# Designed miniproteins, single chains, continued (5): the designs that were tried, part 72

Each design is a single chain, and the fold is of that chain. pLDDT is the mean over its residues in the fold that is shown.

## One batch from the design tools (miniprotein)

Design m18490
Fold by ESMFold2-Fast:
Structure m18490 (fold): chain A 105 residues (1-105)
Amino acid sequence: SELVEKIKELGEKGLKALDEAIRNNDYETARKIFEDFADEAISLIEDPELQAEARKQRDWLLESIDYLLKLMEKEGLSEDQKNLFLRIALHSGLKAFTEWLIEKV
């Protein structure tokens, strides 16, 4: 499917940009990259019901990311600890969202 190929390409581009932002400890940019990727991928969906479900999943993931960022700041994690945790959370989150969208399209 052409749509599946486009979503895969967006996911690969998003992961590359995300990993770079995290390497630079630019967590606000990493969050924005995730949001921008999700919004662009969702915009490709023509099914209104799937589009609405994808927005719900995006919102839940962004809330989870925001909670994680606040928790890391509150707990006084080192930059290395934050970097490692956010690589796991954001990289895996973007990858999982991409795979979920591909399965549903």
Scores: mean pLDDT 85

Design m18491
Fold by ESMFold2-Fast:
Structure m18491 (fold): chain A 69 residues (1-69)
Amino acid sequence: MVEEKAREYEEFIKSLEEMIKGRTELLERKKREGGDPSELQEMEKQLEEFIEKAKKKQKELREKIQELK
């Protein structure tokens, strides 16, 4: 049970990292291709908000993993 929970938390952390990477790469590609400035600004704000929330969640999950040890 403890090992199963640790695995779930680790997978969630990895999922968050993968989502951040994917969204960042998409935004960079859109910037390179000359996307609409207003759309790019909105995407950048959404990405920044997501990264902040993801970082807080990752910290929480890492602390939970440490507690399970």
Scores: mean pLDDT 80

Design m18492
Fold by ESMFold2-Fast:
Formats: structure tokens, sequence, C-alpha cells
Structure m18492 (fold): chain A 72 residues (1-72)
């Protein structure tokens, strides 16, 4: 994977994080849980493919979202 491709994936993950934060603000926790499940599957796939940097970035997004839910 190129550095440019890695940055583009991180941007997509950042937009996904923003979307999940909006769902938390609106009380749509079921949608957030569904997205977390999808992200956990994506993280597993990236690790299996040796894309540890992206897998770690997804893990950070998941942790941040779980913290945001707990603070509400």
Amino acid sequence: MTEEQLEKFKEILDETEKLMLRYIDNGDLDKVKEIIEQLERLRERFRAAGQEELASYIDEVIKKIKEAIEKK
C-alpha cells in the first residue's frame, strides 16, 4: 500500500468517526453498534493482510467512539 492510499483510508475512517459521533448525538446507538461491528471486521481483514497501521488506526477510532458513548 502506498503512503497516498494509506492517507486516503485514514480520511475515510475520520469521516466515519464523525458520522458515528453524529449518530451518538442523535441517540441512534443501534447504528453506531452496527458500524463498530463493521469496523471490527475490517480491522481483522487488514491485520490478516499485514496492514497493521490501518488495523491500529481502526482500533483507535473504535476506542474513541466507545469513550464518547460512555461520556453521554
Scores: mean pLDDT 82

Design m18493
Fold by ESMFold2-Fast:
Structure m18493 (fold): chain A 90 residues (1-90)
Amino acid sequence: DKAIEESLARAEELIREKEEKYPFISEVLERARAVRTLEEAQALEEELKARFEEEAAKAKSEEEKRKIGELFLALAMVAGRIIAEQLAKL
């Protein structure tokens, strides 16, 4: 569905825009590209959840918490797509 691909494209745009401010974005995406097993995928998911909680705790306002939530949702969408494609090739 084009609507799903458009949502992913918007998530990718947000990620590219925020990558300079949040270096962990490139780290997560690089690790997602290296995933070869379901256990590695689950480990990355748990790490992403832990990093979200850490970054959300640093937010100084409700607006910043919302933006962090949006960023992590976009990152999860993009990383999830990469992981799904990598695992489908196994």
Scores: mean pLDDT 81

Design m18494
Fold by ESMFold2-Fast:
Structure m18494 (fold): chain A 119 residues (1-119)
Amino acid sequence: SITVTESGGGTVAEGGSVTLTVKYTGADPAKSNFTWARKTDDGRVLGLASISTDTGTVQVAPRLQGRATISYDLANKTAYLNLSNLEKEDTGTYYGIVVERGEDGALIGVGEGAKLTVV
């Protein structure tokens, strides 16, 4: 199983920046994808940014383009989402997701959520 510990968030001024951090265990870093998402009240998952460690392919949601950066440190089993030029609409709970790719399916770990409030 994959265990995910999230940190970051808190209260940040509009126009500022924040880094959300995921530390994980139980996944091979070289076979992993890292994604950040928000969950809506009706149960929908809004994808924010993702990166694949095999290809280096990065995807960023249109509304976050130019102000979101996703990165990782394989040796320390850590992934990061940096959000800049924060808007009040960025307020919410953010989930770091670690997916280990496998030929018989994927292992998925999800953090408990990090609250961001933009004031």
Scores: mean pLDDT 84

Design m18495
Fold by ESMFold2-Fast:
Structure m18495 (fold): chain A 61 residues (1-61)
Amino acid sequence: MLSQGEALRLLMKLEGLSGDELVRMILRDGVSVEELVQRAEELARERGLSIEEARKLAASV
């Protein structure tokens, strides 16, 4: 399982979201951090990324 910070960075990398856009999703649309983490993990799976590859991509932002 990715940490919350790793998952959020991965989501930003995979969907091309800025930090401001991510904050707007949480504050404006009421999306929980846990839902964003799950979304990041699902996207990594759909793209065939291993957990180690996902962590490496998250670290590259």
Scores: mean pLDDT 77

Design m18496
Fold by ESMFold2-Fast:
Structure m18496 (fold): chain A 80 residues (1-80)
Amino acid sequence: SSKIKKLLEEARKYRHLAILYGAEAGLYEIRAAVARTTSSADEAERVEREAAEKIREYDREKKRYEEEYQKLLEEAKKLS
């Protein structure tokens, strides 16, 4: 049905957002690793703290989008 199709299309968008936010978190992990090897200890610690805060933020958004994805899949399944 058109309703199931719309739910699956919305679910796919949330899945893609979850993947994107996971990738963003990964980039901050790389940034922290680079700072550990190339920066002074004091500067590396600051960059690692900033990266940790961003990673936590992106991980929260990733989880939120994963939950919405699962919710939409379950709604579509009940209509099938």
Scores: mean pLDDT 87

Design m18497
Fold by ESMFold2-Fast:
Structure m18497 (fold): chain A 68 residues (1-68)
Amino acid sequence: DFQEVLDLIKEDILEAIKKGFKESIKESLKASLAELKAELAKETDPKEKAKLQAEIKMIEEILKEIEE
Protein backbone atom coordinates (compact mmCIF):
# COMPACT_ATOMS: atom_id res chain seq x y z
CA ASP A 1 0.00 0.00 0.00
CA PHE A 2 1.62 3.23 -1.20
CA GLN A 3 -0.17 5.37 1.41
CA GLU A 4 1.13 3.14 4.23
CA VAL A 5 4.70 3.60 2.93
CA LEU A 6 4.23 7.40 2.82
CA ASP A 7 2.91 7.38 6.41
CA LEU A 8 6.05 5.52 7.57
CA ILE A 9 8.34 7.97 5.73
CA LYS A 10 6.47 10.89 7.35
CA GLU A 11 7.05 9.40 10.83
CA ASP A 12 10.79 8.91 10.10
CA ILE A 13 11.15 12.54 8.95
CA LEU A 14 9.33 13.85 12.04
CA GLU A 15 11.63 11.76 14.27
CA ALA A 16 14.73 13.21 12.52
CA ILE A 17 13.35 16.72 13.16
CA LYS A 18 13.05 15.91 16.89
CA LYS A 19 16.76 14.90 16.84
CA GLY A 20 17.76 18.47 15.86
CA PHE A 21 17.79 18.45 12.04
CA LYS A 22 14.75 20.76 11.70
CA GLU A 23 16.21 23.54 9.51
CA SER A 24 18.11 21.18 7.17
CA ILE A 25 15.04 18.95 6.73
CA LYS A 26 12.72 21.96 6.24
CA GLU A 27 14.87 23.34 3.39
CA SER A 28 15.17 19.89 1.77
CA LEU A 29 11.39 19.35 1.99
CA LYS A 30 10.68 22.77 0.42
CA ALA A 31 13.05 21.96 -2.46
CA SER A 32 11.46 18.51 -2.93
CA LEU A 33 7.96 20.03 -2.86
CA ALA A 34 8.86 22.51 -5.64
CA GLU A 35 10.38 19.68 -7.74
CA LEU A 36 7.36 17.37 -7.22
CA LYS A 37 4.93 20.15 -8.19
CA ALA A 38 6.95 20.76 -11.39
CA GLU A 39 6.86 17.00 -12.17
CA LEU A 40 3.09 16.89 -11.53
CA ALA A 41 2.58 19.75 -14.04
CA LYS A 42 4.43 17.69 -16.73
CA GLU A 43 2.94 14.26 -15.91
CA THR A 44 0.25 12.77 -18.19
CA ASP A 45 -0.16 9.29 -16.60
CA PRO A 46 -3.11 9.33 -14.11
CA LYS A 47 -1.49 6.65 -11.90
CA GLU A 48 1.79 8.59 -11.65
CA LYS A 49 -0.15 11.83 -11.03
CA ALA A 50 -1.88 10.15 -8.07
CA LYS A 51 1.50 9.08 -6.63
CA LEU A 52 2.95 12.60 -7.06
CA GLN A 53 -0.14 14.14 -5.42
CA ALA A 54 0.20 11.73 -2.45
CA GLU A 55 3.90 12.65 -2.05
CA ILE A 56 3.11 16.38 -2.27
CA LYS A 57 0.39 15.99 0.38
CA MET A 58 2.80 14.15 2.72
CA ILE A 59 5.45 16.88 2.42
CA GLU A 60 2.88 19.67 2.89
CA GLU A 61 1.58 17.96 6.06
CA ILE A 62 5.13 17.64 7.45
CA LEU A 63 5.90 21.31 6.68
CA LYS A 64 2.64 22.39 8.34
CA GLU A 65 3.54 20.35 11.45
CA ILE A 66 7.06 21.88 11.54
CA GLU A 67 5.69 25.46 11.21
CA GLU A 68 2.97 25.04 13.88
Scores: mean pLDDT 81

Design m18498
Fold by ESMFold2-Fast:
Order: sequence, then structure tokens, then C-alpha cells
Structure m18498 (fold): chain A 90 residues (1-90)
Amino acid sequence: SSMRQVMITILQGVGRAFQSSYNQTGNQQMYQAYQQVQSMIQQVQNGQISPQQVIDGLQSMSQQMSTSDPDSSNLIDFQVNSMRDFIDTS
């Protein structure tokens, strides 16, 4: 499914950003966010999670880190908008 490929690509990008932030800062919240993204990738691959659930999960992470890591929060918001655009055109 093209939707599944888009979700995986976005989640992999977000996961790499969290891993990079953790490697630079040692912030345990970024490591936990990375693990949550890896779990979501597996759920997408297994068909266990909807696009809306991915959006909701990413938005929750964005809100939690908006003060501690605004750059990661902004990246998530951009990726969520990209997913919504894909859903609306598919």
C-alpha cells in the first residue's frame, strides 16, 4: 500500500531525528520517543495501526517536547501535515 509506505517513510525520518537528538543531548525523553516510533513502524508493517492513530501519536509526542526540543516538535508537525495531505489526495 502506498499509504503504508508513506507512513513508514515519515516514521523512519522522525525516528532518525529523535535518535540524533538523543546522541547529541543524552535526553532520555528523545530515546523514549525513538522507541515509540520504532513500535509504531512495526504496527504499521503489521497493519495494526491506522494513519489517524499514527497522526495522533506523533501529535502527542510533538506537544510533549514542544518546550524541551522545539526543533523536533516542528519536524513532527511538518511530517503530520505531509501525512494529512497524502490522505486527502488518496
Scores: mean pLDDT 83

Design m18499
Fold by ESMFold2-Fast:
Structure m18499 (fold): chain A 69 residues (1-69)
Amino acid sequence: SPGPVVSVEITSVKVEDLGDGVYRVVSELAVSDGERTDTTVAELIVKAESEEEARKKLEEFVEQLRRAM
């Protein structure tokens, strides 16, 4: 295992269409640093053409978070 690594997993996702191509994405994330696991909530407001694209933007955000941690 490479050093102190924080892992992030999406445990739930809710997407709400706010109109005009704007979506609210609320996700529960399980965050672990190897010693503890905590659950946090991420709320994103994204521009998307569909609910599926909004979900993909959350997945991309979490992947960027993993790379930064």
Scores: mean pLDDT 79

Design m18500
Fold by ESMFold2-Fast:
Structure m18500 (fold): chain A 85 residues (1-85)
Amino acid sequence: SKVNELLSQMQDSLAEMQRDIEKNLEKGVEELITLLKQLAELRPENSSLLDQAVELLKKALESTDPHEIGKLLSEVASILRQIFK
C-alpha cells in the first residue's frame, strides 16, 4: 500500500541520516518532512504524532551536537515504529 511505501522510504531516509549525520542531515530532513506530510494526509488519526516528528526534525537541524541530533532522529524512528502496521 502507499502507506507502507511511505513508511519504508521514511525509515530508509532516517537510516541514511543516522549513518552520516554531517553529510545527510539537511537533505534527509527536507525529504522526511515531505514524506511525513504525505503520511498525515493518508493517516489523519496519526497527525499529532507526525507533527511531533516534524518538530523533532526541525530541532535536529538547529542543533550542532551530533549526540543530540542522533537522539532526536532515534525519537523520530520510535514515532514511525508506533505507526507501522
Scores: mean pLDDT 82

Design m18501
Fold by ESMFold2-Fast:
Structure m18501 (fold): chain A 58 residues (1-58)
Amino acid sequence: SEAEELEAKAVEAARAGDVAAAERLGRQSTQAYLDAGDEKGARRAENAVVRAIAEAGA
């Protein structure tokens, strides 16, 4: 889905150290999951992006 593709791009941006892109794509992913009615997927994706940013910054 578009939400899953945006989530994957957000995580990849985070791993590359592009925090600004990771945050932007992560917000787009969360919104896409919510628009699809997937609240659980939205929370999972948000947590995954936050974790990826934190791990890349360590």
Scores: mean pLDDT 86

Design m18502
Fold by ESMFold2-Fast:
Structure m18502 (fold): chain A 107 residues (1-107)
Amino acid sequence: SLIEKLKEIANKLLELFEKYASPEDVERIKQLIEEILNLVEKMKKSTDPEEIRKLAKEIQEKFLELQNIIDEVMKKYNITKEQRDEIAKLFKEFNDIISKIIDEVLK
């Protein structure tokens, strides 16, 4: 399922951050990813178009927060270009799947 793919990508992102970031910064990223995943699951289970639109907006807002934290962490730990490219690829895949779920639900 798309949710299972999101969880797999999330785990890969967390594994990368665990290699160079502090446990505290990894936990910040993990908590925000878990919030996004919970919102996506709620959105998929909703049959109310108004609630779906509200949840989609909340997901987008949390995604921007995650993007900001990831940028902070990469700057803090002086990440290599190769590591940045791998993180960017996984983050793009994560965003693409979320966008696909939102698009399918808002049909």
Scores: mean pLDDT 85

Design m18503
Fold by ESMFold2-Fast:
Structure m18503 (fold): chain A 89 residues (1-89)
Amino acid sequence: SSNEAKVEVEALRKYLEEVEAEALRLVEDEEERERIRRRFEELYRELDELEKRVGDNNVKVSKEEFYGKLEELRKRADEILEEAKRLAA
């Protein structure tokens, strides 16, 4: 349902914010921090676009497309965090 989709989007948004905060806490170099911020800005932009599409009655988003995109964004955030952990080591 559209209500379930909104809950899932907000849950992922919170997760992305937490992962971004952790990645930035681990990295001290300002150039690397700026790269992390830009990568998360792109994830937030794509999540906002997904939320808009799901909320638009003129746009049909399949369950598979929706959950596939959420999983993609989560994995990309996890990859940024793993890279930040390597930079901190």
Scores: mean pLDDT 87

Design m18504
Fold by ESMFold2-Fast:
Structure m18504 (fold): chain A 100 residues (1-100)
Amino acid sequence: PSKEELEAEVWISFALIALHLAIEAARRGDGEAAAESAELAAEAARKALEVAPEEARPYLEEAAELAREAARAARAGDFERAIELLERAKELLVRAEELI
């Protein structure tokens, strides 16, 4: 693996941890904690996007967008929608990791 591939994998791992924390916060009804963790996941996915191979980039871009939408849903109190979006973002991050 290249240094860039390893760096992308580290950022994807951080994003997955942040998504897990966001889902758990949303399940508790903590909209602000869910939104903050979702925004951290979006930022980590964006960092991975900067160093990831071309094939992984569309999955990372969509995951970051879904995480940002989840943050908005969580702040609006739509926890069901937030969890749905966060779980979809997680699936995309796992797919991106398979391509690295």
Scores: mean pLDDT 90

Design m18505
Fold by ESMFold2-Fast:
Structure m18505 (fold): chain A 61 residues (1-61)
Amino acid sequence: MEEVNKAKEEAKKAGVKEIEIDPSLTDEQKVNIYKGLAEAAKIFGTEIEKVKFKAVTPEPL
């Protein structure tokens, strides 16, 4: 999935230092996380330190 790699690179360019994402997440969720972090880094103008994301938000299904 090229889109996941592209989103990851854009997050790094925006100032995100290190991101660890739960491998159980879907590619769409991974892309959204990277895009969100890139936007946050651009808006706040600060570097985002090491962050770990977990699939912890249960949805009622």
Scores: mean pLDDT 64

Design m18506
Fold by ESMFold2-Fast:
Structure m18506 (fold): chain A 66 residues (1-66)
Amino acid sequence: MAAIDKEVEELKKETEEKYLKQGFSPQVAEMIGLNAAAELYRQKGYFDKSKELFEEALKLAKEMAK
């Protein structure tokens, strides 16, 4: 039960670090990481957790748009 959460958290962190190295802002890197994590949860059938992460990404996008 910890295995999927660990896999998702590692993917999120790796995605964020990858985009930070490419010169993207921390907020954009976080949003991309959240979307990647949500996608993995969806593929594994964790729809509620996937929805929560997409909602977090949407809130972050709204904060950046001000």
Scores: mean pLDDT 81

Design m18507
Fold by ESMFold2-Fast:
Order: C-alpha cells, then sequence, then structure tokens
Structure m18507 (fold): chain A 90 residues (1-90)
C-alpha cells in the first residue's frame, strides 16, 4: 500500500510539471484563459490520482483516506484559483 501510494503520488508530480510551468508562463503573460486551461489540466490529473488512491482504501484505509483528504483540499484550492482567473479574464 505505501509503495503503491508513493508510485501514484510520484506519477502525479511528474504529470503536473509541464502544466504547472505553462500556468506560470500564462499568468506572467496575463493570458488568463490559457492559465485557466492549465489549472483545469492539473485538476484533472489530481482527480485521476485521487481515484487511484481510492482503490487502496481496502488495503490501507487510514493512509489512503489521509491522502484523499489532502487531494480533495488541493482540488478545492484549484477550483478557487480558476474562479478568480475567470473573473480576471471576463
Amino acid sequence: AADKLKEILGELLERVKEPALKYEEAVAAKDYEAAIAYLEEIKKIAKEAKKEVEKLLKEAPELAKKVIETLEEDIKLLDAEIEELRAKAA
């Protein structure tokens, strides 16, 4: 369970590297529409990682639940940033 969790989180970190860099570039350029698109991509990656962690609830319920709660908080923060950027893009 712990090794599978490390694999899931490692994959998450690798998958978000490019969208995160592109998000920073878009914000610096004041391209808020592009910035929103990259945050939506990061959010999708986080949601997919959450689904993989949910499969571990049977093997390691306490550890998996803690990681799920962290990912849910991260997704909520991403939603808040997307809404702020939408207000700037309008």
Scores: mean pLDDT 85

Design m18508
Fold by ESMFold2-Fast:
Structure m18508 (fold): chain A 96 residues (1-96)
Amino acid sequence: MEEKLIEMGKLAAILLDKGYPREEVIKYVEDKLMKEYNVSKEAAKTIAELVLLSVRGATPEEIRKLYEKNKPNLSDEEKKLVEEWVDFIIKRINSG
């Protein structure tokens, strides 16, 4: 999990640095999660938005608010996966 977060975060940061729009960066990360890690579309979309927020310096509160907003659209298994990403993102924010 942590290695995947680092990979996706670096990818998002590189694309933003190259001048890609926010929406295109989200779609690129979403596509990579779906194709390489077999993540569902709904979970991948939420995770991609969370990763981009973390790269842009979002607070733990902002990360949790995005998850709560998208939570009603997720299955129990998707919630479990997305919560793992939320926990790792918040841990990383608090550690550095």
Scores: mean pLDDT 83

Design m18509
Fold by ESMFold2-Fast:
Structure m18509 (fold): chain A 78 residues (1-78)
Amino acid sequence: SLVEEFAKRVREAALQDGASEKDANALATVVLNAGREIPDPRELAEFYRRLADESAAQGLPRTAEVLREFADYLEKLA
């Protein structure tokens, strides 16, 4: 699914940012769960933007960029 591909990209970006395997997997799980639980694409986009801001604050800039790309994509679907 598209959400599974997004979660995989977030995991890969987190690893590139220097996150541990455990933290990268946890972040991918959050992305997957949000995509399954939030049916409104605008609400889901807002969730991913907040997660991107949090990721940037934690020193994960590539992760934040990927999450913002997902949010932009979802806003175009709304």
Scores: mean pLDDT 88

Design m18510
Fold by ESMFold2-Fast:
Structure m18510 (fold): chain A 62 residues (1-62)
Amino acid sequence: MEEKIKELVKQGKLDEAARLLAEKYGISFEEAYRLLKSGNLDEIERLKARVAQAQAEIAARG
C-alpha cells in the first residue's frame, strides 16, 4: 500500500494517492492531500504509528 502511494506521488497523481492514504488510515481526503502535497513522507510514517497506537487503545477498551 505505501509503495503504491509513493509511486502515485512520484507520477504526480496526488488525488489518487490521497484517496488511498485516507482510505487506508481512516483520515479525511483533505488531510491526506495536505500531507502528500507538503512532500513530508516522514509525517506519513508518524501518522501510521499514531493511527496504529489509537486503534490498539480503542481495542483494549472493549
Scores: mean pLDDT 72

Design m18511
Fold by ESMFold2-Fast:
Structure m18511 (fold): chain A 67 residues (1-67)
Amino acid sequence: MTHPIVEELKQLISDPAAKALDVEVKLGILDIMKATGVISQEVLDEIKLLLTKSEREDIRLIGIRSL
């Protein structure tokens, strides 16, 4: 099953009321989780790609900068 933090970040990407800072914080947690082996590079890359496809410019820029 997908990790709860990954699902939470996917929900934030789709939420028009979500704060960009919350997205950045959760993405930082996923980077640490990948570094410690909790999630795969494939999962991290998938989430970063989803960020770049967001309707919100601020979230897209977070995704682009993280690639």
Scores: mean pLDDT 80

Design m18512
Fold by ESMFold2-Fast:
Structure m18512 (fold): chain A 115 residues (1-115)
Amino acid sequence: ADPKVLEADIMLSMSLMKAAVKVIEEYGSEKAIKVALELSKNPSEKQKAVIHARKAVLYAAAGNKEEAEKYAKLAMESGHELVKKAAEYALKGNFEEASEYIGKAAYEVAAEKAK
């Protein structure tokens, strides 16, 4: 395994965990679980954009510029400002900032569905 890919995946996992905790704190565990399962089964266009941004980070960390640019473009086409920032940071090789914006975007997607 590439150590850079592992480090990027850890950063992404931590940011996504922070987003999940925030949803639980604001909406309760039952609603948070329901939202997570629904987004997994039928992802919204915004959730798909978050997934594309995550792929852009992982491919960029792996040194696969072509796939990183492909998924970054798909993420940016969503029109979601936080996802666009995440994709821009991923392409710059700033995986810490990219992961923070992915976490913020994941939180907003879950919070919109929790309302």
Scores: mean pLDDT 87

Design m18513
Fold by ESMFold2-Fast:
Structure m18513 (fold): chain A 81 residues (1-81)
Amino acid sequence: DKLKEAAKEVAKIVREAAEKSTDPEMRQRLLELSEEIEKAVDEGDYEKAVELMAQAIRELRKAGFTEEAERADKILYEALK
């Protein structure tokens, strides 16, 4: 339950970062990650959802979305407690 909520919240953060991105390639990658996170959690594949959230957090940091990455990381960390 908490992990499903966290996945949807992280996916939203990733999608919002994609909308702010001026790089079309980065924007597409972040949108794809957001969609895959939501798909994984809707299918009940929580292991894949966690892996995709961790990947998205790394991609956000690489793209310079430091605040978004820190928020997403905290959400994932709290959901895994």
Scores: mean pLDDT 86

Design m18514
Fold by ESMFold2-Fast:
Structure m18514 (fold): chain A 72 residues (1-72)
Amino acid sequence: SMEELEKFIEEELKKYKLSREPTKRELRHLAQLVLTSDDDELIEKALVAVLGLEASKEEIQELVKRLKEAAK
């Protein structure tokens, strides 16, 4: 469900130090992108904006893979 994916994203983001806590709206937007978008780079860009930290491209790509797997 969308709610389960939102919670999964919130828990995954807790593994990183964020500049601020993501809002419910931001978590929902990310969940929608994961469910509907074939553009992994768009999801990566959204995650970087939400995280508010510098992460390697490899770490971001692995996070996107985990989110997409959770959406199945």
Scores: mean pLDDT 78

Design m18515
Fold by ESMFold2-Fast:
Order: structure tokens, then C-alpha cells, then sequence
Structure m18515 (fold): chain A 63 residues (1-63)
């Protein structure tokens, strides 16, 4: 669901250490390449976290 995905991204921009939001985005990203691209764009726009680096590695392995 697009609205839930966008809310999770916005929650992460407010609190980048929100583990539950990272877990949710990771599960969605693996099922939707377009949502994976949005996570990568958030990284390029300043989102930074150890969780992000792990998810980016998983994303690149799936692409």
C-alpha cells in the first residue's frame, strides 16, 4: 500500500533509528522495485543510518 510506505519513509526522515519502520520498508522494498528506488533516493537526499546501509546492500543484491 503506497500510503503506508510513504508514511514509513516520512517517519524515518523524522527518526532514522526507528527499527520497526526500517523493517517494514525492507520487507516492502524486496517485493516492489519502485519502492526500493524511493529508499535509495531518500539516502541520496540525506537519510543516513546503519540500518539504511544494510538495506541498500540487500536492495543491490536483488537488483
Amino acid sequence: PEEEFQKALEDLLTNPNNYQAWKYLGELGLKSPSQLEQVLNAKDNGLSSDYLDAYVADIKAEL
Scores: mean pLDDT 66

Design m18516
Fold by ESMFold2-Fast:
Structure m18516 (fold): chain A 108 residues (1-108)
Amino acid sequence: SLSEVIELVQQAIELLEKVAKSLETQVTLGMALIEIGLAKKFDDWASLARALELLGEAIQLLAENKELPRDVARQILDLLQQALQVATDPAVIAALQRNIALLQEILK
């Protein structure tokens, strides 16, 4: 379950790295990937929750900078919805729900 959530969240971060142009967004995504690495190494749900918080910050920055294409936002929404189906940790579930709500608002 943790490994499945990590794979889906990492894919979302990697999709955003391809579109990020601002240094601030690139740094935020880099920090999220460090937390993903810690989650993998230590089987740590808390590191995954921090990665998701950083992902949310990056999504907000990308939307504000008009760097988030709608097709990429939809792909990330789908990945995070899949992650929510297999997540069991309450903090990770809450972070996924916050990011899903943010993406749904952006896609209106």
Scores: mean pLDDT 91

Design m18517
Fold by ESMFold2-Fast:
Structure m18517 (fold): chain A 72 residues (1-72)
Amino acid sequence: SSEEKAEKAFELFLKQLGIDKSDLKNMSEKSQKSLEKVYEEALKLAEKMKSAEELARTLARDFVTNPEKYAA
């Protein structure tokens, strides 16, 4: 499903940043809100992407090139 693809892509994105999913609760509120926006974008794009890996690469690039979009 698109939801499963988004979840896998988000997990791959976090691993690329060196973030363990268990560490999310210990991050600042701004960082948590920023990552929530990344997950929302993952859900929107999942239907259009062929794989979780492709989606994860797209999210990583977008996060670096459009940081204002993900600002909390």
Scores: mean pLDDT 83

Design m18518
Fold by ESMFold2-Fast:
Formats: sequence, C-alpha cells, structure tokens
Structure m18518 (fold): chain A 81 residues (1-81)
Amino acid sequence: SSRQQQLQKQIQQLQKQIAALEAKLKASTDPQIQAELQDLIAAYQQALAQLQAGQDISPQQVSHIVALQLRIIGLEIDKEL
C-alpha cells in the first residue's frame, strides 16, 4: 500500500540520519557536544523503534528532537566551530 511505502521511506530516512549523527559523534572531541549528540541519537532510535512497531511519532517527541538539534547548533556556534 502507499501508506506502507511511505512508512518504509520514513524508516530508511531515520536510519540514514542516525548513521550521519553517529559519524558526527565519532568525529566530535567536545564532551558537551558529544553528550547532546548521544541524546539526539537516542531520541531518533526511539522514534525508529516506534515506527517499526507501527506506532506514530508524537508531536512532543518531534519538539524534543528539534530542541536537541537547536541546542547542538548553539553549542557549535559558542565554540566557534
């Protein structure tokens, strides 16, 4: 079904995003940025597990992920990266 195809695309996109974040974490030497990247990876992994279980991602989870992304950007700016 078209809904099943859309779900598979979302799962694949999340897997790619997790891999990119894990690569970024491995390249990072800043403990504060590493901690926030670990939290973001965990949030994405939880979202992936929920989608694989046929559950929707809540608006609250999306807001949490966006907040973590913005916090990482702020830390990178503060450290002149």
Scores: mean pLDDT 83

Design m18519
Fold by ESMFold2-Fast:
Structure m18519 (fold): chain A 94 residues (1-94)
Amino acid sequence: SEETLEKIREIAVETLEKLIKLEPSLEDLMDQYDAGIAWILSEYRETGDVEAAKEKLEELARRTIARLEELGAPQELIDLVEEMTRRMLEELEK
């Protein structure tokens, strides 16, 4: 639903802005992550396929976390990405 898309977008924006404030050097990576989320939500808007959206969000989060680990990001930032992903998946299941 449109309400679901708005809530997921709000969750993503809040967390990504917090991450960028904590570590500004990650701004480009967070912008790429945000673009990926927006693309997945755009596809979900057209298809209504909850399972495909969940799988793609989880895969995108996995790839982003792997990149954060390569860059030596603190565990706190990785935990924020994991929590954001969990909240977005919960909104899709409602």
Scores: mean pLDDT 84

Design m18520
Fold by ESMFold2-Fast:
Formats: sequence, structure tokens, C-alpha cells
Structure m18520 (fold): chain A 87 residues (1-87)
Amino acid sequence: SKELIDYVEKTLGVKLSEEQIKKAEELAERIVKELEGVPREHLLYHILALVANEDKKVAALAAALAAERLGLPREEIDRLLEGIKRS
């Protein structure tokens, strides 16, 4: 969603291009399909692993979008973004 994109940009102190947003949305869709049925307590680990080799901006948005779609609360999304920011 636009609200989540704005939140990620604000949290990282960056601006994402339309190309980066599109790539992140496509990656998020792949992550959601891969992790459907994975227990909630394992989702953070798997999402971080799946975005580990991506551009940091794309990784952050893709991870946040996937986490939201998989039902993770804001606190877990914040932890995910902090992990990516520190990488």
C-alpha cells in the first residue's frame, strides 16, 4: 500500500524510485507465496534470508510488504526494517 511505502521511506530516510517499488512488490508477492503456512515465529528469519542479496531499499520495502501480507504486526515489521538497515 502507499501508506506502507511512505512508512518505509520515512523509517530508512530514503526515497524509492518507481522501478524500485515495482521490483519490491514483485519480490514481496514471491515471498508471500513461498512463506504461506510457515509459523509466525519463523517468518522474520525467512523474510530476512529471502531479501539478503537484494538492494537495501528494495529489500526493505519487499520485506515490509510481505510481512504485512503474511499478517505480522507493526512491531515485527519495525524489527525487520531495523535488521535490514543494520546490514
Scores: mean pLDDT 86

Design m18521
Fold by ESMFold2-Fast:
Structure m18521 (fold): chain A 88 residues (1-88)
Amino acid sequence: KVSFTYTPEEDATILDVKYKGKRLPGVVNGQEFTPDKPPKVEVKAGEPVRIGVELPEGTNINDITLVVEKDGKKVEIPGSKFKDIKIS
């Protein structure tokens, strides 16, 4: 399992969490999601968002991508933007 914090620089909607291009099951701010029920969580600039995902062992954080919609555009946020990373 991996959990991390993302703090958006702009207001955005979290649409998806991917590992090597594949949708992951997980939790965003206490709301469970699956590949069949992706998150659609609105987040505000400067407000930290806690995300937890189920990942195989040896996962590289840079292979995790958070897909958000901001200003009407879909944007991929790389793992290098994540903070407070906890692997268990």
Scores: mean pLDDT 78

Design m18522
Fold by ESMFold2-Fast:
Structure m18522 (fold): chain A 83 residues (1-83)
Amino acid sequence: SMEDRRLLVQAEASLGVLRIARSVLERSGDHETAARLQSIIDQMDSLIQQMRAAVNAGNSQQANALYSQAQELYDQAKAILKS
């Protein structure tokens, strides 16, 4: 649906923000935090690929469940960035 595609776009945008944050940390010499953030980026990328498949299959229930999981990872990333 159009709604599921909007959630997918939002998840992709959140992943983009984390990739930029990781790049900034790496350039500033904060390699430890950058590595922790990369682990979350890899997990989110996997969930977003699964979400894309669910959206393409018209499986809104699965797409919403995967979006919620991606949001939890994004919240973990924000907590790491505050530390």
Scores: mean pLDDT 89

Design m18523
Fold by ESMFold2-Fast:
Structure m18523 (fold): chain A 94 residues (1-94)
Amino acid sequence: AMAQAQAEIDAILAENDARIRKIYEEGRKKLPEVSKEEADRRADYDAGLARSIALTLARNEKDPQKAVELARDFADRVVNIVEKEMQKKIEEAK
């Protein structure tokens, strides 16, 4: 059912948002020049962009199972990109 797929997508995006915010919060602790406000703002932008694109991809997929898979795959890719960028910033600050 479309309603079930939408609920699963919403849960995936909520988990993705939480993971991005955790990456920025933990990364900020290793980057003393990055304020909490800056970290929160960047997390909001990355999470918001990920949500917008994932929802667009899922909406264009007619198969509910494939829509959920597309949202999950995209969300995981965004988290991996955010983690790599944060690791790069931490290494550059050494």
Scores: mean pLDDT 81

Design m18524
Fold by ESMFold2-Fast:
Structure m18524 (fold): chain A 68 residues (1-68)
Amino acid sequence: SAEEEFEKKQKLREEFMKEVSKLYADMFAQRKPYSEILEKLRALAEENKDKVPELSDSILNILDAAEG
């Protein structure tokens, strides 16, 4: 069961990182302003906080540090 829990957690992290990568790729292709990319990244991290709490919290902390 520990191996199954680890594998499920890894899949959730991989899926989240795919969404992050897609967000950056799509926004850069559309030449969106950097501020809009950061805003959407923050929303994505907050939306997935329950699924990938450690990774989401790290991203939010980095964004908060960069903003002020």
Scores: mean pLDDT 79

